# Designed miniproteins, single chains, continued (2), part 39

Each design is a single chain, and the fold is of that chain. pLDDT is the mean over its residues in the fold that is shown.

## One batch from the design tools (miniprotein)

Design m5334
Fold by ESMFold2-Fast:
Structure m5334 (fold): chain A 71 residues (1-71)
Amino acid sequence: SLESEVKEILRKLLEEAKKQGNQEAIELVNEAIIALYVDKDLQKALDYAERAAKLLGNEELLAQVQALKAA
């Protein structure tokens, strides 16, 4: 499901943010997790995920987030 794919992308983004020690990206991923699990707002979660992916400079994760936003 789209929700399961978003959950997996958020997991990968959090792992990358922690690996880079990028506190701003960690905070953006945490906001995406809140949007997904608390607000039940899939598009809001993907918007935070896109911002995190851009900040992390991970082109592969950014492309995956943008594909999910277009679905």
Scores: mean pLDDT 88

Design m5335
Fold by ESMFold2-Fast:
Structure m5335 (fold): chain A 70 residues (1-70)
Amino acid sequence: MSLDDPAFQADISEALALMLIGVLRAQGKDVSAIEEAWRAGDREAMARALAEAAGISLEKARRLVDGILA
C-alpha cells in the first residue's frame, strides 16, 4: 500500500480517529457524541463534540478533524 492509495488513507484516518477517541475515553471524557458523529460521517458534529470533550476551541477541533479525515 502507498500513501496515495485511498483505502490506505482511509485506514490511517480511521486509526487516528480511534486513537484520539481512545485517549479521551481513557481520560474519563464523554466520547459518545464524537463516536456518533464519526459513524454518521458528520465532520462538523464531530468537531463540535471533540471541542467539548477535549476542552479546545471549535476552530482547533475542526483542524484536527480535517487532518484526521483528510
Scores: mean pLDDT 71

Design m5336
Fold by ESMFold2-Fast:
Structure m5336 (fold): chain A 84 residues (1-84)
Amino acid sequence: MEKEIEERAREVAREDTKVLEEELNLNLSEESRKAMEEVLYKFYLEAGRIVAEKEPVSQEEFERKAKEAVEEALEKALEIDKKL
């Protein structure tokens, strides 16, 4: 079960990274792409754990965390890209 949550989080993070890169027309380096994926992976890993453990998290709190994760992922990717 733990391995399944980790594998799913990694898959979704990879997919979302690609979608964000395409939608925002970002030509990211491999390093920037990996940084974005890692931030999103950590968010989805935590989200999967919360769901599996049925922890009481409000929809508003979950949406706030999701927005913060996306913003952090974008900031890290753009910061790395600027160094190239």
Scores: mean pLDDT 76

Design m5337
Fold by ESMFold2-Fast:
Structure m5337 (fold): chain A 74 residues (1-74)
Amino acid sequence: MPSVEELREETLARVREVLEDESLSEEQKIAAIKQILADTIAQLSRILSPEELARELARLAAEIKALWDEAQAR
């Protein structure tokens, strides 16, 4: 079973791959990132309490926003 840290790292790696794909529109990137988050939420909900899950999701959202902002900085 992957750890919380492993799931976070895998999620951020998948998000980076989507953000680096120049063939995808902004709308397609947003849709792909939402799907990646849905998969991560499903996995984290199996190992975290609701309170811990909420904190991890807030952290992931902040990290994904940082990656998005970084990708927009050409």
Scores: mean pLDDT 82

Design m5338
Fold by ESMFold2-Fast:
Structure m5338 (fold): chain A 78 residues (1-78)
Amino acid sequence: GAEQRAILREVAAERGLSLTDGALDALVALLEPYVGDDLERFRALADELVAAFQREHPERTTIDAELALRLFLRVLRA
C-alpha cells in the first residue's frame, strides 16, 4: 500500500538512491507475503535490500523493477 511505498522511498533516499515506480510496485508485491502488516519488518527488509544494491552497484543511484526482482530473489530466496 501507500505506507510500504513511502518506506521504500525513505530507505532509498537515506542512502542517496531512488526507486522507479516499477521497482516500488514490484517490491511491495514481493515483500508483503513475508511481513504482512508489520511495517517495522517491512522497513528492515527494505533497508537490507537497498544496502545489498548499494554494495553490488556502488556507481548506480537508481533501482528499476528488474534489479529489484533480482535483488529480492538473491536476498530472500527460500
Scores: mean pLDDT 79

Design m5339
Fold by ESMFold2-Fast:
Structure m5339 (fold): chain A 62 residues (1-62)
Amino acid sequence: DLAALEAAYRDALARAQSVIDEINKLKEENPEEAEKFLNSGEVQAILATAARLKAAYDAARA
């Protein structure tokens, strides 16, 4: 279902964007802590999920 895939992708994108926004704020104050946070398993999983759902959504729309 394209609608369900779109909803899942939008949710994943929103989570990824929130994480990126936090990393960007942290990067302005402490770049080393920002890099450590970005490289955390939790953050990497969020970004990987968004990338996977984007690829699936793009393929479904093609």
Scores: mean pLDDT 83

Design m5340
Fold by ESMFold2-Fast:
Structure m5340 (fold): chain A 88 residues (1-88)
Amino acid sequence: MDSTLTIDKKTKKATLTTSGSVAKGEILELTEKKGVLFLVDEETGDKALLEVENALESGERLVKVTLLGPDGKTVVGEKEAKLNVVVK
């Protein structure tokens, strides 16, 4: 897998690392069944919301990605990505 999503429960921060970019941000919601993460790409400033099922468990899974406009509120796209999720 070319992409790793790291969820740090202690700091309440998340990092998405791909082969070409790093996006970092905050955990907006974290439950046993669902995590909601707000991430900003460090190079481009592109913003996304990531929704992760079983967000307290490490492993590969599909993550819903909602792409946001420059205001961080307007939805400009949605996709699913298969990510390696690492929970700290």
Scores: mean pLDDT 81

Design m5341
Fold by ESMFold2-Fast:
Structure m5341 (fold): chain A 100 residues (1-100)
Amino acid sequence: VQDVRNQFQDVSNQVYQLRVQVVQTMDQYDNGDITTDQAITRFQQVRNQLTSLRNQQRSLVSQYQRLTGQPPPDDYVDTVSYTDQSISNVTTTINRLQSQ
């Protein structure tokens, strides 16, 4: 169980770092430091990485349930939901930039 918890924490930390990159990328775009194409490319890379991490989070939730016979902790469920929301937000941003 501790191994699953440690892996979930590591994946969650990676999601957090990608969310920071989203903010930094938008700031650079808003300041004119990067082009629209560069911003779109960076957001697409972040979205792909978030999708991979979300799949890892789902796998770890399933492993937790198999090991414990218990439902996943609320923190795990909430963290997966936040990752899904982050993917949705990045997708919306990509679509907005592509329409400009």
Scores: mean pLDDT 86

Design m5342
Fold by ESMFold2-Fast:
Parts: structure tokens; sequence; C-alpha cells
Structure m5342 (fold): chain A 78 residues (1-78)
């Protein structure tokens, strides 16, 4: 399983199967602030025997004084 996210964040993944379909949830933590957000990723494509899941979490960035979207992509082999 391969995970892509922004630098400086920690990503925790939870995977499960419902009605024969795999599901992926990502919990993303900003290492500097401790701000944490959770998103259920959506299956966006299939590449051969690999399922691709993607989603976006909003995390607070103290340098900008605002919330910034952080994309997360997970490749899950069948």
Amino acid sequence: MEVQAAPGVEVQLRTWTENGQPHVEATVTNRETGDTATVTLQQVSTEGDTLVFSGVVDLYDPRLGQTVPVPVTVRLPL
C-alpha cells in the first residue's frame, strides 16, 4: 500500500470491507500544531490490480492563519 500526502503531516489509515467493497479512511495530523482531521477516501480509479483512493482534509496552517486543503492518495493492491 502506497500513501501520498503533504510533508510535515502524519497519516494513519484504516481499511475495511463493506458489501464486498474496500473502504479507506485517513486520519491526518499536522506535526507542528497537532491539528487532526479524518476523511473517508473515495475510489477514483483502478490501475490493473491496484485500487486508487483519494480525498482532501482541511488542516489549520498557523503560518497562513487559515485552513489549507491537504490531498491524500492511497494505492491499495488487490
Scores: mean pLDDT 77

Design m5343
Fold by ESMFold2-Fast:
Structure m5343 (fold): chain A 87 residues (1-87)
Amino acid sequence: SRKEKLEELKRFIRELAELEKNNELTEEHYKEAEELVEEAGKSNELTLLLLEAQALVAQELGLGPNEEEIKKYVAELREKLKKAEEE
C-alpha cells in the first residue's frame, strides 16, 4: 500500500536525520541512503513518495521552512513529474 510505503520511508528518513544531527551517521548509513535514492530514481511514483516522506519528516523535526512551504514544494514536484511522465 502507498500509505504503508510512505510510513516506512518516513521512519527510515527520521532515523537518518536523527543520526546526522547527533553526528552518528556511519558509511553504512550513507550507503543505505544512496541505495534508497537510486531505487526511487527508477520511477516517478517512488520519487514522489521519497520527496513527500522527506518533506513530512523535515516538518516533524522543525528542519523545514514551514508546513505550507513544504506542501507547496511537494505539490510543484508532483506536477512536474506528472507532466514528464505524460510525454
Scores: mean pLDDT 69

Design m5344
Fold by ESMFold2-Fast:
Structure m5344 (fold): chain A 95 residues (1-95)
Amino acid sequence: NISQLFASLKETYPELADAIDQLEKAILAQDYEAALKIARHLMYHSPGATWASKIYYALRYRLTDQLQDLLMSRMGVKEYPLPEAVLQLVDTLLK
């Protein structure tokens, strides 16, 4: 359930709750272009939100169907430990 994954993500990053809520609403509406813009903003403007890059590339893959975007959504996961909710959100977006 996507909503449960976003609830878990807000518990991990309560300082980003408003941006995470906007991201959830865009994804649930299947507005992947809006979701991409929100994830990009988080990635570049929120210290410690490096996890947002994985969601950004998963969303880009949904829009582009480009293998590079798929690979970027999965790269570095072992080197940068991510919350389980982020990994499950990426897997959900790639389906």
Scores: mean pLDDT 78

Design m5345
Fold by ESMFold2-Fast:
Structure m5345 (fold): chain A 74 residues (1-74)
Amino acid sequence: MSGIERSDRIIRMMRDRGLIGDDQDGSQVLGQIRRGVYRGRSPQADRVSDILQQTFDGKLSGDQAYDRIMQALS
């Protein structure tokens, strides 16, 4: 799965769960989630924010981050 396909799937799952707005897309949305724009809306949004920040800091691989995000959203 490409990075774009992973990003699209994460955004779609968060949108389907009402954690982000329908008018928001792409890498800008993932950047906002990482920076904590959606913190406090749900424990799931908080976990995704933490995982994306750990990935940005190089503490998690993209594969590890994707698996943890999918687990957090299930």
Scores: mean pLDDT 75

Design m5346
Fold by ESMFold2-Fast:
Structure m5346 (fold): chain A 60 residues (1-60)
Amino acid sequence: SEEIERLIRMFGDTNNDGILSVEEEAILLKMLNLDNYEVNGIIDDDLYNAIKQKIAEGLS
């Protein structure tokens, strides 16, 4: 979804390759209440789908 791409860009992924700094990833996960996911600067398929689901449900 375009919402997840905008979130990635807002948190510093200027190359749009799905890789964030660990700090940006941690902030994004906290904002989406996904803080139980591993913070490693990479958004894998599982995390990407979880983020998309949270965006579809609306931010809390």
Scores: mean pLDDT 63

Design m5347
Fold by ESMFold2-Fast:
Structure m5347 (fold): chain A 90 residues (1-90)
Amino acid sequence: RVDRYVELVREIAKDLGVELTPEQLAAVREIFEEVLKRADEAGLTDEQKDAILELVAGSVANALANGMTPEEVRKAALAIADDLIERAKA
């Protein structure tokens, strides 16, 4: 599952004119692993998890393409994921 979203981020960033480094792709993987862990702990369905991961992928790709650091992107992505997880629980 995580591999699919890492590849999605790479493809979106490429479409935006940016080729992500191996270090950036590793950071993206760590972000998705953490998001999936938080969604699992919240008891979300597979459909809810996939919807959240897809939205996070778009946000992460855009942020990296606009020159944000992996640390900045991680902080922003986890904040977005936490908001989406809380909305899915309601």
Scores: mean pLDDT 84

Design m5348
Fold by ESMFold2-Fast:
Structure m5348 (fold): chain A 61 residues (1-61)
Amino acid sequence: MLTEEERERLKKEVEDGLVAAGYDPDIARQAVERAWEKAPEDATRDEFYALVGAELEKLTA
């Protein structure tokens, strides 16, 4: 279970990582926000990364 501070840090880390990888900042933010809406409150980092990847595929298809 992630704390609120860990959750906010994780969202920021993933968004920044996507931008660093060459994704548009708006696409990166949308993917992270959509994944977060679908993530259960007890989601692990790996589960969150998987959800971000799925949302990113939908936004870039």
Scores: mean pLDDT 78

Design m5349
Fold by ESMFold2-Fast:
Structure m5349 (fold): chain A 75 residues (1-75)
Amino acid sequence: MEEIEKKLKELRELLREAAADRPDQVDGYLTAIEAVLEMAESKEEQLEFLDKAIEAARQGPDALSRLIAEEMARR
């Protein structure tokens, strides 16, 4: 549980830095990420998704947006 919250905090900080000029977009990404986490079948799946999301956020908002869209489409 704390590990998931720690990764979410790191992801939020990365998104705030990457999209400082677009806070509404950051809130949208976080809402979508939380939805994917709630739809995950296991804690391991949640952690795997968060690791991918953090890596995508480091690459940029376009990479993260693509990852989220793909995960939402799989559900």
Scores: mean pLDDT 75

Design m5350
Fold by ESMFold2-Fast:
Structure m5350 (fold): chain A 81 residues (1-81)
Amino acid sequence: MKEEADKLYEEAKKALEAGDVSRAMANILRIVELGDYDKAIELAEQVKARLEEELAKHPDDVSLRAGLRTVDRLIEELKKR
């Protein structure tokens, strides 16, 4: 479901711009449910890069730090399979 995965990717990007890490993660998990593990890993790595950039601006934001750790764990689990 290419178009659905693309939509989830756009929503994840918008959520990150708004600082909504939980919504971004929910969208990634939906991509995983669609069975597109490679795309989910690629998106999680991109989400991680964006969270790192945002955290550089807000280094004391515990929500951003927690989101980054959650994304790291998700990437490891998806690669481990």
Scores: mean pLDDT 76

Design m5351
Fold by ESMFold2-Fast:
Structure m5351 (fold): chain A 73 residues (1-73)
Amino acid sequence: SEEEKLREEAIEFLKKMYEDLKKKVSPQTAKEIEKLYNEAIERIKNASLEEIQKIMDDFLNKVNEIIEKERKK
């Protein structure tokens, strides 16, 4: 279905983003992002289409906050 395709694309997008980010940040920061990534994936698997975009936006916002805090150290 179109819904399942969008869910799969969202999961693949987050996986690629996490794999890229963990190579560019400290090991400690990578662990924090991993927790957020795992939570986002779990939420997406059980979410409606309308909820998927919000879950992705929430994940991106939290990741940006973590990275920004590390940069300002």
Scores: mean pLDDT 82

Design m5352
Fold by ESMFold2-Fast:
Structure m5352 (fold): chain A 95 residues (1-95)
Amino acid sequence: TDILKLIGIILRAIGIEIDAEKLKNEEAKKLIQEAARKVIEAALSLLNGNKEEAIKLAQEAIKLAEEAIKIDPSARELAEEVIDLAKELIEIANK
């Protein structure tokens, strides 16, 4: 069941990276795409049993998403999706 959740998180993060192309602010776009990539990396780290690396990558994704909101408030919806996925990864890692 956790494996299926991790696959779902990866697919949603890929969707966020694609949707970020619609952002007009290049700096916010880059931050959201980098954050989504870190969510994918964190989920892959969990699949490989590396909980500490997954938590670190998820925390980095949250920071990048928060920075994107500061630069471009229109990035908020995508940034909040990244933050929610990253928090779910941290919760799974702490089981």
Scores: mean pLDDT 90

Design m5353
Fold by ESMFold2-Fast:
Structure m5353 (fold): chain A 84 residues (1-84)
Amino acid sequence: STRLEQLEAEVLQLHQEVLQMKKNKASQEEIDNLRKRAEELFARAHLEALLQKKYGDEGERREAERIEELLDQIVDLLSEMQKK
């Protein structure tokens, strides 16, 4: 679905931004600002993933699983950067 495709693209862009921030040793302020921007996207992505797991076809369910995996990777990266 177009909405899932757009959410996957937005989550991929966020993932790349977080990887770049880790490489550049971003400040705590930059990390906090990204977390605020990401909060609404995370909420929308989790809700859409849940919806597609219940009502989606096999392809939509697999795409939802990929989105959830990317979200988990972003959370892990942000947590690593917060520790030093």
Scores: mean pLDDT 80

Design m5354
Fold by ESMFold2-Fast:
Structure m5354 (fold): chain A 108 residues (1-108)
Amino acid sequence: LKKLLLELEEAAGILAIVVAVLNRLGVLPEEIKEAADELLELVDEAIKLLKEGKYEEAKKKLEKALEKADELERLIRESDLPEEDKRLLLRALDEVRAELEKLLELLD
C-alpha cells in the first residue's frame, strides 16, 4: 500500500505541475483546468482516506477519480490544444489512471 500511495502522489504531482504550467502560459482551456482540478481533489481525498484506513470510502473516491480521468481525457482529445501539449497532458493523466487502477485492484 505505502509504495502505491507514493506512486499515486508522484503521478498526481506531475499532472498538477503540467496543468499549472500550461495554465500559466495561457494555453489551457478553462474546462480542462476545472476537470483536472476536480480529479486532483478526488485523488487527494482518496489518499487521505487510505492513510486513515477508511478503505470503503477511499474506494468510492478512487472510482470517482477514474470517472473524472475519463472525462478529462475526452476534453483533452476534443480540445484545440497543440499536439505536443495534448501528449504531455495525456501522458501525465495515463500515469494517474494506472496508479488509481492498481489501488482499486488492491482494495478488491
Scores: mean pLDDT 87

Design m5355
Fold by ESMFold2-Fast:
Order: C-alpha cells, then sequence, then structure tokens
Structure m5355 (fold): chain A 84 residues (1-84)
C-alpha cells in the first residue's frame, strides 16, 4: 500500500467535506474509515475508492454512523477479494 497516496486522498476528501460544512462526527468517521482501510487493505486504489465513496455519502446527507457502516462493509468485501 502507498500510505502517502491514500493519506493525500483522505486529506482531499476531508477538505471538500469541511468546505461543505461537514460535522466533527462526520470528519471523525472519515478518519476511522481511513485507519480501518489502511489496516485491512493492501491496495491503495481500493482504499482511495472507499474514502471517496464515504465522502460522497456524507455530501448526500448520510450520518457519520451510516457512512462508517457502509465504509467498513466495503473495506471487508475488498479485503476478502485480496485474500481470494
Amino acid sequence: MDYEKVRKAAQEVADALRAAGATPEQLKALSEIFAYAVSKLKSSDKAIEVLKRAGELMLQGKTADEVYEEGKKLIDEFAKEEEA
């Protein structure tokens, strides 16, 4: 995994969310999704895809809890694909 590439993508998503008026809880959920993706995934591209999807869901008005559940599910699915 290219940690710097994933971190930069997370920062870009966080900056876009802050500009859109995201809550502290939403930004915390994004950071938790980032940490979980980095811990579970070997692919930087898959980790970035999860972070972008999380940002899209938050911009659509999904709650921090809903976005974290969706992000975690997607990370677990991608992790299974990497082990298969």
Scores: mean pLDDT 84

Design m5356
Fold by ESMFold2-Fast:
Structure m5356 (fold): chain A 70 residues (1-70)
Amino acid sequence: MTPEDEERHRRGQQVVQQVNEAFELAKQDKEENIKKAIKILQDLGLSPEDQAAMFEHWGLPKAAEYARKV
């Protein structure tokens, strides 16, 4: 692997970890944790609509509603 391939792989793993953290926070269905999950996805560069779609895909309609209000 080139150094660029290694960096891309490492970034991919970090993104997966952050997405999983956002899911675990939003799954708890607490406003504080939902806001933290939204912040994680926002820091990853996801738009409010993309965040909402992701939460809906996970079966978290309350988190999706909060994402759309930002």
Scores: mean pLDDT 77

Design m5357
Fold by ESMFold2-Fast:
Structure m5357 (fold): chain A 81 residues (1-81)
Amino acid sequence: SAEVEAEMLAIIERTKEAVEEMLEEKKPLYIIDAYVLASLSELYLLEKLHGPPSEAVRKALEEMAEYIEKLTGIEVKVPEV
C-alpha cells in the first residue's frame, strides 16, 4: 500500500541520516553496524507483513546499501528479488 511504501522509504532515509550523523560524531563502527541491522530487521518485518516491496522501495534499499558500504565498509545484504 502507499502507506507501507511511505513508511519503508522513511525508514531508509532515517537510516542513511543516522549513519551520517554517527560518522560525524565519530561513533564506533560496531554501533553503526548494530543500527543498520536493526533498520534492516524493521524493513524485513514490513515486507513479511505486507508483501513484496515496490520498485521504488527496492531501488531505495539498493542505493542505501551501496551508500552505507561506501561510507563505512559495512556490507549490507539486500534480499535478491
Scores: mean pLDDT 82

Design m5358
Fold by ESMFold2-Fast:
Structure m5358 (fold): chain A 99 residues (1-99)
Amino acid sequence: MDELIERISELEKQYEKVKDKGSEEAIRLAREIAELSLELARLAAQQGNVALTYVAAMETIDASNDLVNALVRAGVPPQDAMDITSPYEEEATRLVQQA
């Protein structure tokens, strides 16, 4: 889990540098942050770490919203962007409800 936390932090730093540019890089970074934050939330939930599950689930939702924004800026229709990202938000919400 510590390695996931460190990797997410590094990706967030990279994302801050490119987030306003609507680039393929911003899309890839936001997606990777969402995927790794969700993995962290799953692992935290399995270990009974309620506090870390909430934090990681919230980071997943935030990264999912960043991914929607990056996709829309790149010309993806809003409905399609939401369809791509909704599984991240749904699973993060479920993990919080089970914690």
Scores: mean pLDDT 83

Design m5359
Fold by ESMFold2-Fast:
Structure m5359 (fold): chain A 96 residues (1-96)
Amino acid sequence: SSQMDQLQQQLQQDTQNMQNQIQQSGQQAIQNGSSDLDSFISQVGSIMDRMTDRSRQFIDQGTQLGYTDQAVDASSQGLGDVSRTSTTQVQQVLRS
């Protein structure tokens, strides 16, 4: 439905914003060396917590509209995307 499509687009945009924040934080940690490492790790953890909460909210919204499976699938994809971005940025920071 158009409402479910709008909710999924909002989730995708929130997911992209979280990935962008992780990438920006990682680049700052690389530029400043180890001085920003603790801040970077804290931000990654905070964003992962946010993504988990956002996923739960989206599943609740999708379930209310009768699209539980679609909401679970989209949430799983978003969590996977943020997790992969986090892992990649951690690896880049540690190699810098």
Scores: mean pLDDT 87

Design m5360
Fold by ESMFold2-Fast:
Structure m5360 (fold): chain A 90 residues (1-90)
Amino acid sequence: KEEYKEKAERTMEGVVRKAEEAAKAGDLAKVQEIVDTVREDRKALEEDPSPAIDALKSLGLSEEEAKEVVEYTLELAKEALERIEKLLKE
């Protein structure tokens, strides 16, 4: 079920956009706050994916489909972190 993957993509693009806006405003403290939040959220999901898997299963996904969405979300979060961290290097 691709709907939740698309939702994760939109969420991560929104986070990156907010970080880009903060960087353009010269608010590097806000960019760092966004990095820290995404990093903590990704770590929590990686260490204990069970709540996310259970939530997706409650929405009608199989355990296999739920795990696939969680893995995809972790990959998107990693890519978002790499993009946002580049803003701090400028």
Scores: mean pLDDT 82

Design m5361
Fold by ESMFold2-Fast:
Structure m5361 (fold): chain A 66 residues (1-66)
Amino acid sequence: GAKDRAAVLAHMLTGLSREQSEEAAEIALEHADDVEKAAKELQRTFGLDEKTALTIARTVAENIKL
């Protein structure tokens, strides 16, 4: 499903564990229409830098539709 695809994408972009990648995917998908908010949540939850968090959020929004 969309969540599984988003989790694989997050894992490939960050190297986060499976469980962390699934959580990152949920955050990105939940906020797919607000990329800036998704990026801030990813930074807060996983300690990602702004560029990496924004790349994940934008990539999920563009390639995995809700």
Scores: mean pLDDT 77

Design m5362
Fold by ESMFold2-Fast:
Structure m5362 (fold): chain A 80 residues (1-80)
Amino acid sequence: MTAEAGAQLDRLAREVAEATGLSLEQARFVVGTAVSSAADGVDAAARALREQLERLGVRAPDSFIRRVARRAAEIQRILG
């Protein structure tokens, strides 16, 4: 992972943990899954993010899902 991608992933995971009440470990897993799914596009990342959050008992607004999915896609683009 590049330093830029790693820093963005950590920042996004912290933001998700703070917004959802999840542990940092759970947030990192959720964000990592969204980044992996973003290889198939932003909509795929959004779907994966929503599914993982719902499995953890978190219901997030569409605006939050969309914002996080776009940042996950940006991280995926940096990773190549």
Scores: mean pLDDT 84

Design m5363
Fold by ESMFold2-Fast:
Structure m5363 (fold): chain A 89 residues (1-89)
Amino acid sequence: EEPRHVRLLDSDALSPEELRELIERLEDNGYFAFGVSPEEADEVLERLRRALAGEDTVFDPELRVLSLDEVENELRGGLRRERERRRLE
């Protein structure tokens, strides 16, 4: 299921550019679009971009988090790829 808010694990180990690229990849994959409101997706991206900019922003520790493995799974299609495996020819 799609999380309401997302935070990438090990973000401290990622450069601002790497983290931004992962956020963009998630957005391009439509991750924020399916199951979550556009407002929620925009809000999460704003928070992450502010953190990447080095602003004094505190990420909500109660936000749902995605492991890097989970992010890669979503970028590969996740549930959508599972449905594609059941080709309807």
Scores: mean pLDDT 46

Design m5364
Fold by ESMFold2-Fast:
Structure m5364 (fold): chain A 91 residues (1-91)
Amino acid sequence: MELVVAAAAGEGTLEELEAMAEEMGRRLEEELGAEVITGAKKIAAEDAEEYVEAVIKNMEDMGVIGAGATSREEVDAATAEAIAKGRERLA
């Protein structure tokens, strides 16, 4: 069973960030059949991208696939990228 991380961070409300992480996590579970850990962090917008990039890089360094978003607009792209990486890894 493969592990995947879905992380959202930004200036939005914690509720909105949690909803973004849950949306990414649900799609990753459906597409990859993997166990998903979701995380949300309220942080300044200037720090949000750096935080998400660091989380994803750390996950990738450990061999774990991660999807990270700082806005609703990024959710679809981040999820699609993680699914593509997951399918390549699981093939």
Scores: mean pLDDT 81

Design m5365
Fold by ESMFold2-Fast:
Structure m5365 (fold): chain A 83 residues (1-83)
Amino acid sequence: SAQAREEAEKKAQIQQEIDKLQNQIDLALSEFEARRAAVAKEIKQSDPEKARELMAQAREDAAAWAKEMSPVAERLKKLKEEL
């Protein structure tokens, strides 16, 4: 039926949007993990005072990343509930 076809097309569009948001999260996570690895390496080469500063900066970066990704993750969750 026309209704079944329209519903299938809408679900396909939702799946495409889910895939795009998932790719966005995966890329952002990969970049975040690369930054964390770089900071961890720098911490090992630093004196104790500099290491504490870098750890504090890493915590701030993690909090900022979580805040930025929160609305993307929420949108992804809502789209998954539409399937």
Scores: mean pLDDT 89

Design m5366
Fold by ESMFold2-Fast:
Structure m5366 (fold): chain A 66 residues (1-66)
Amino acid sequence: SERQYEALERLFAENLPITRGALLKLGLSEEEVDEILKWLDTDGNGKIDAPEYARARAELARRRAA
C-alpha cells in the first residue's frame, strides 16, 4: 500500500535500518511489516540497512509500476 511505501521512504531518508520494530513504530500493522520484509529481506537476516537501500528501492519501484 502507499502507507507502506511512505514508511520505507522515511526510514531510507533517515538512514535507519528497516526492521520490524521501526516499521511498527511508524504505525504499520504486523501484516504490513511482514509483507515489507518478504519483499526486501532476501537474506533472511530480519533487517535491511543502508548498503541494501538501492536494491530495496528497485524492488519497490517494480511493485509500484506493476
Scores: mean pLDDT 72

Design m5367
Fold by ESMFold2-Fast:
Structure m5367 (fold): chain A 73 residues (1-73)
Amino acid sequence: SEELEKRIKEIEERLRELEERAAKLEDKEVRLEVEVSIGMARILIWMAKKTGDEKFLERAEELLEEVEELLEE
């Protein structure tokens, strides 16, 4: 649906911003944890596109929120 496509675009934009922030991290362990979570969020976004199930998007949003918390100074 158009609503789902719009939400996916917003989440993909947020994910790109978080990837850029993660690349600037000096702590290798935190960076690895963030990169793994971002990778999982990408898979969930792909699942949402494939199935049309909004629940995958909700889980991706939760993971991106956890990533944002890890990136807080």
Scores: mean pLDDT 83

Design m5368
Fold by ESMFold2-Fast:
Structure m5368 (fold): chain A 87 residues (1-87)
Amino acid sequence: MGLSDEELLAAAERLKAEAKKLAENPEEAKAAGLDPEVAKKAYEAAEAGNFEEAGRLVAEELVRLGELTEEEAAEMTELMRRAGEVR
């Protein structure tokens, strides 16, 4: 079981939108314990169509915060890599 191409694209679009919002609102990112520079880099990578890099940056930050396990981070990165291959 996995996400469909449509679900993968929707997930990539949500990640890009969230990264943009956090990059534009660094105080909100800091309040969530996130590094605004990571959000900015993730948004820039997504803008360039490099969803694998965007996913890796976000996943690594969430592991640092204890929000994701390393296994969950690897799954998120792979999901974003597949989304980049669809588009």
Scores: mean pLDDT 79

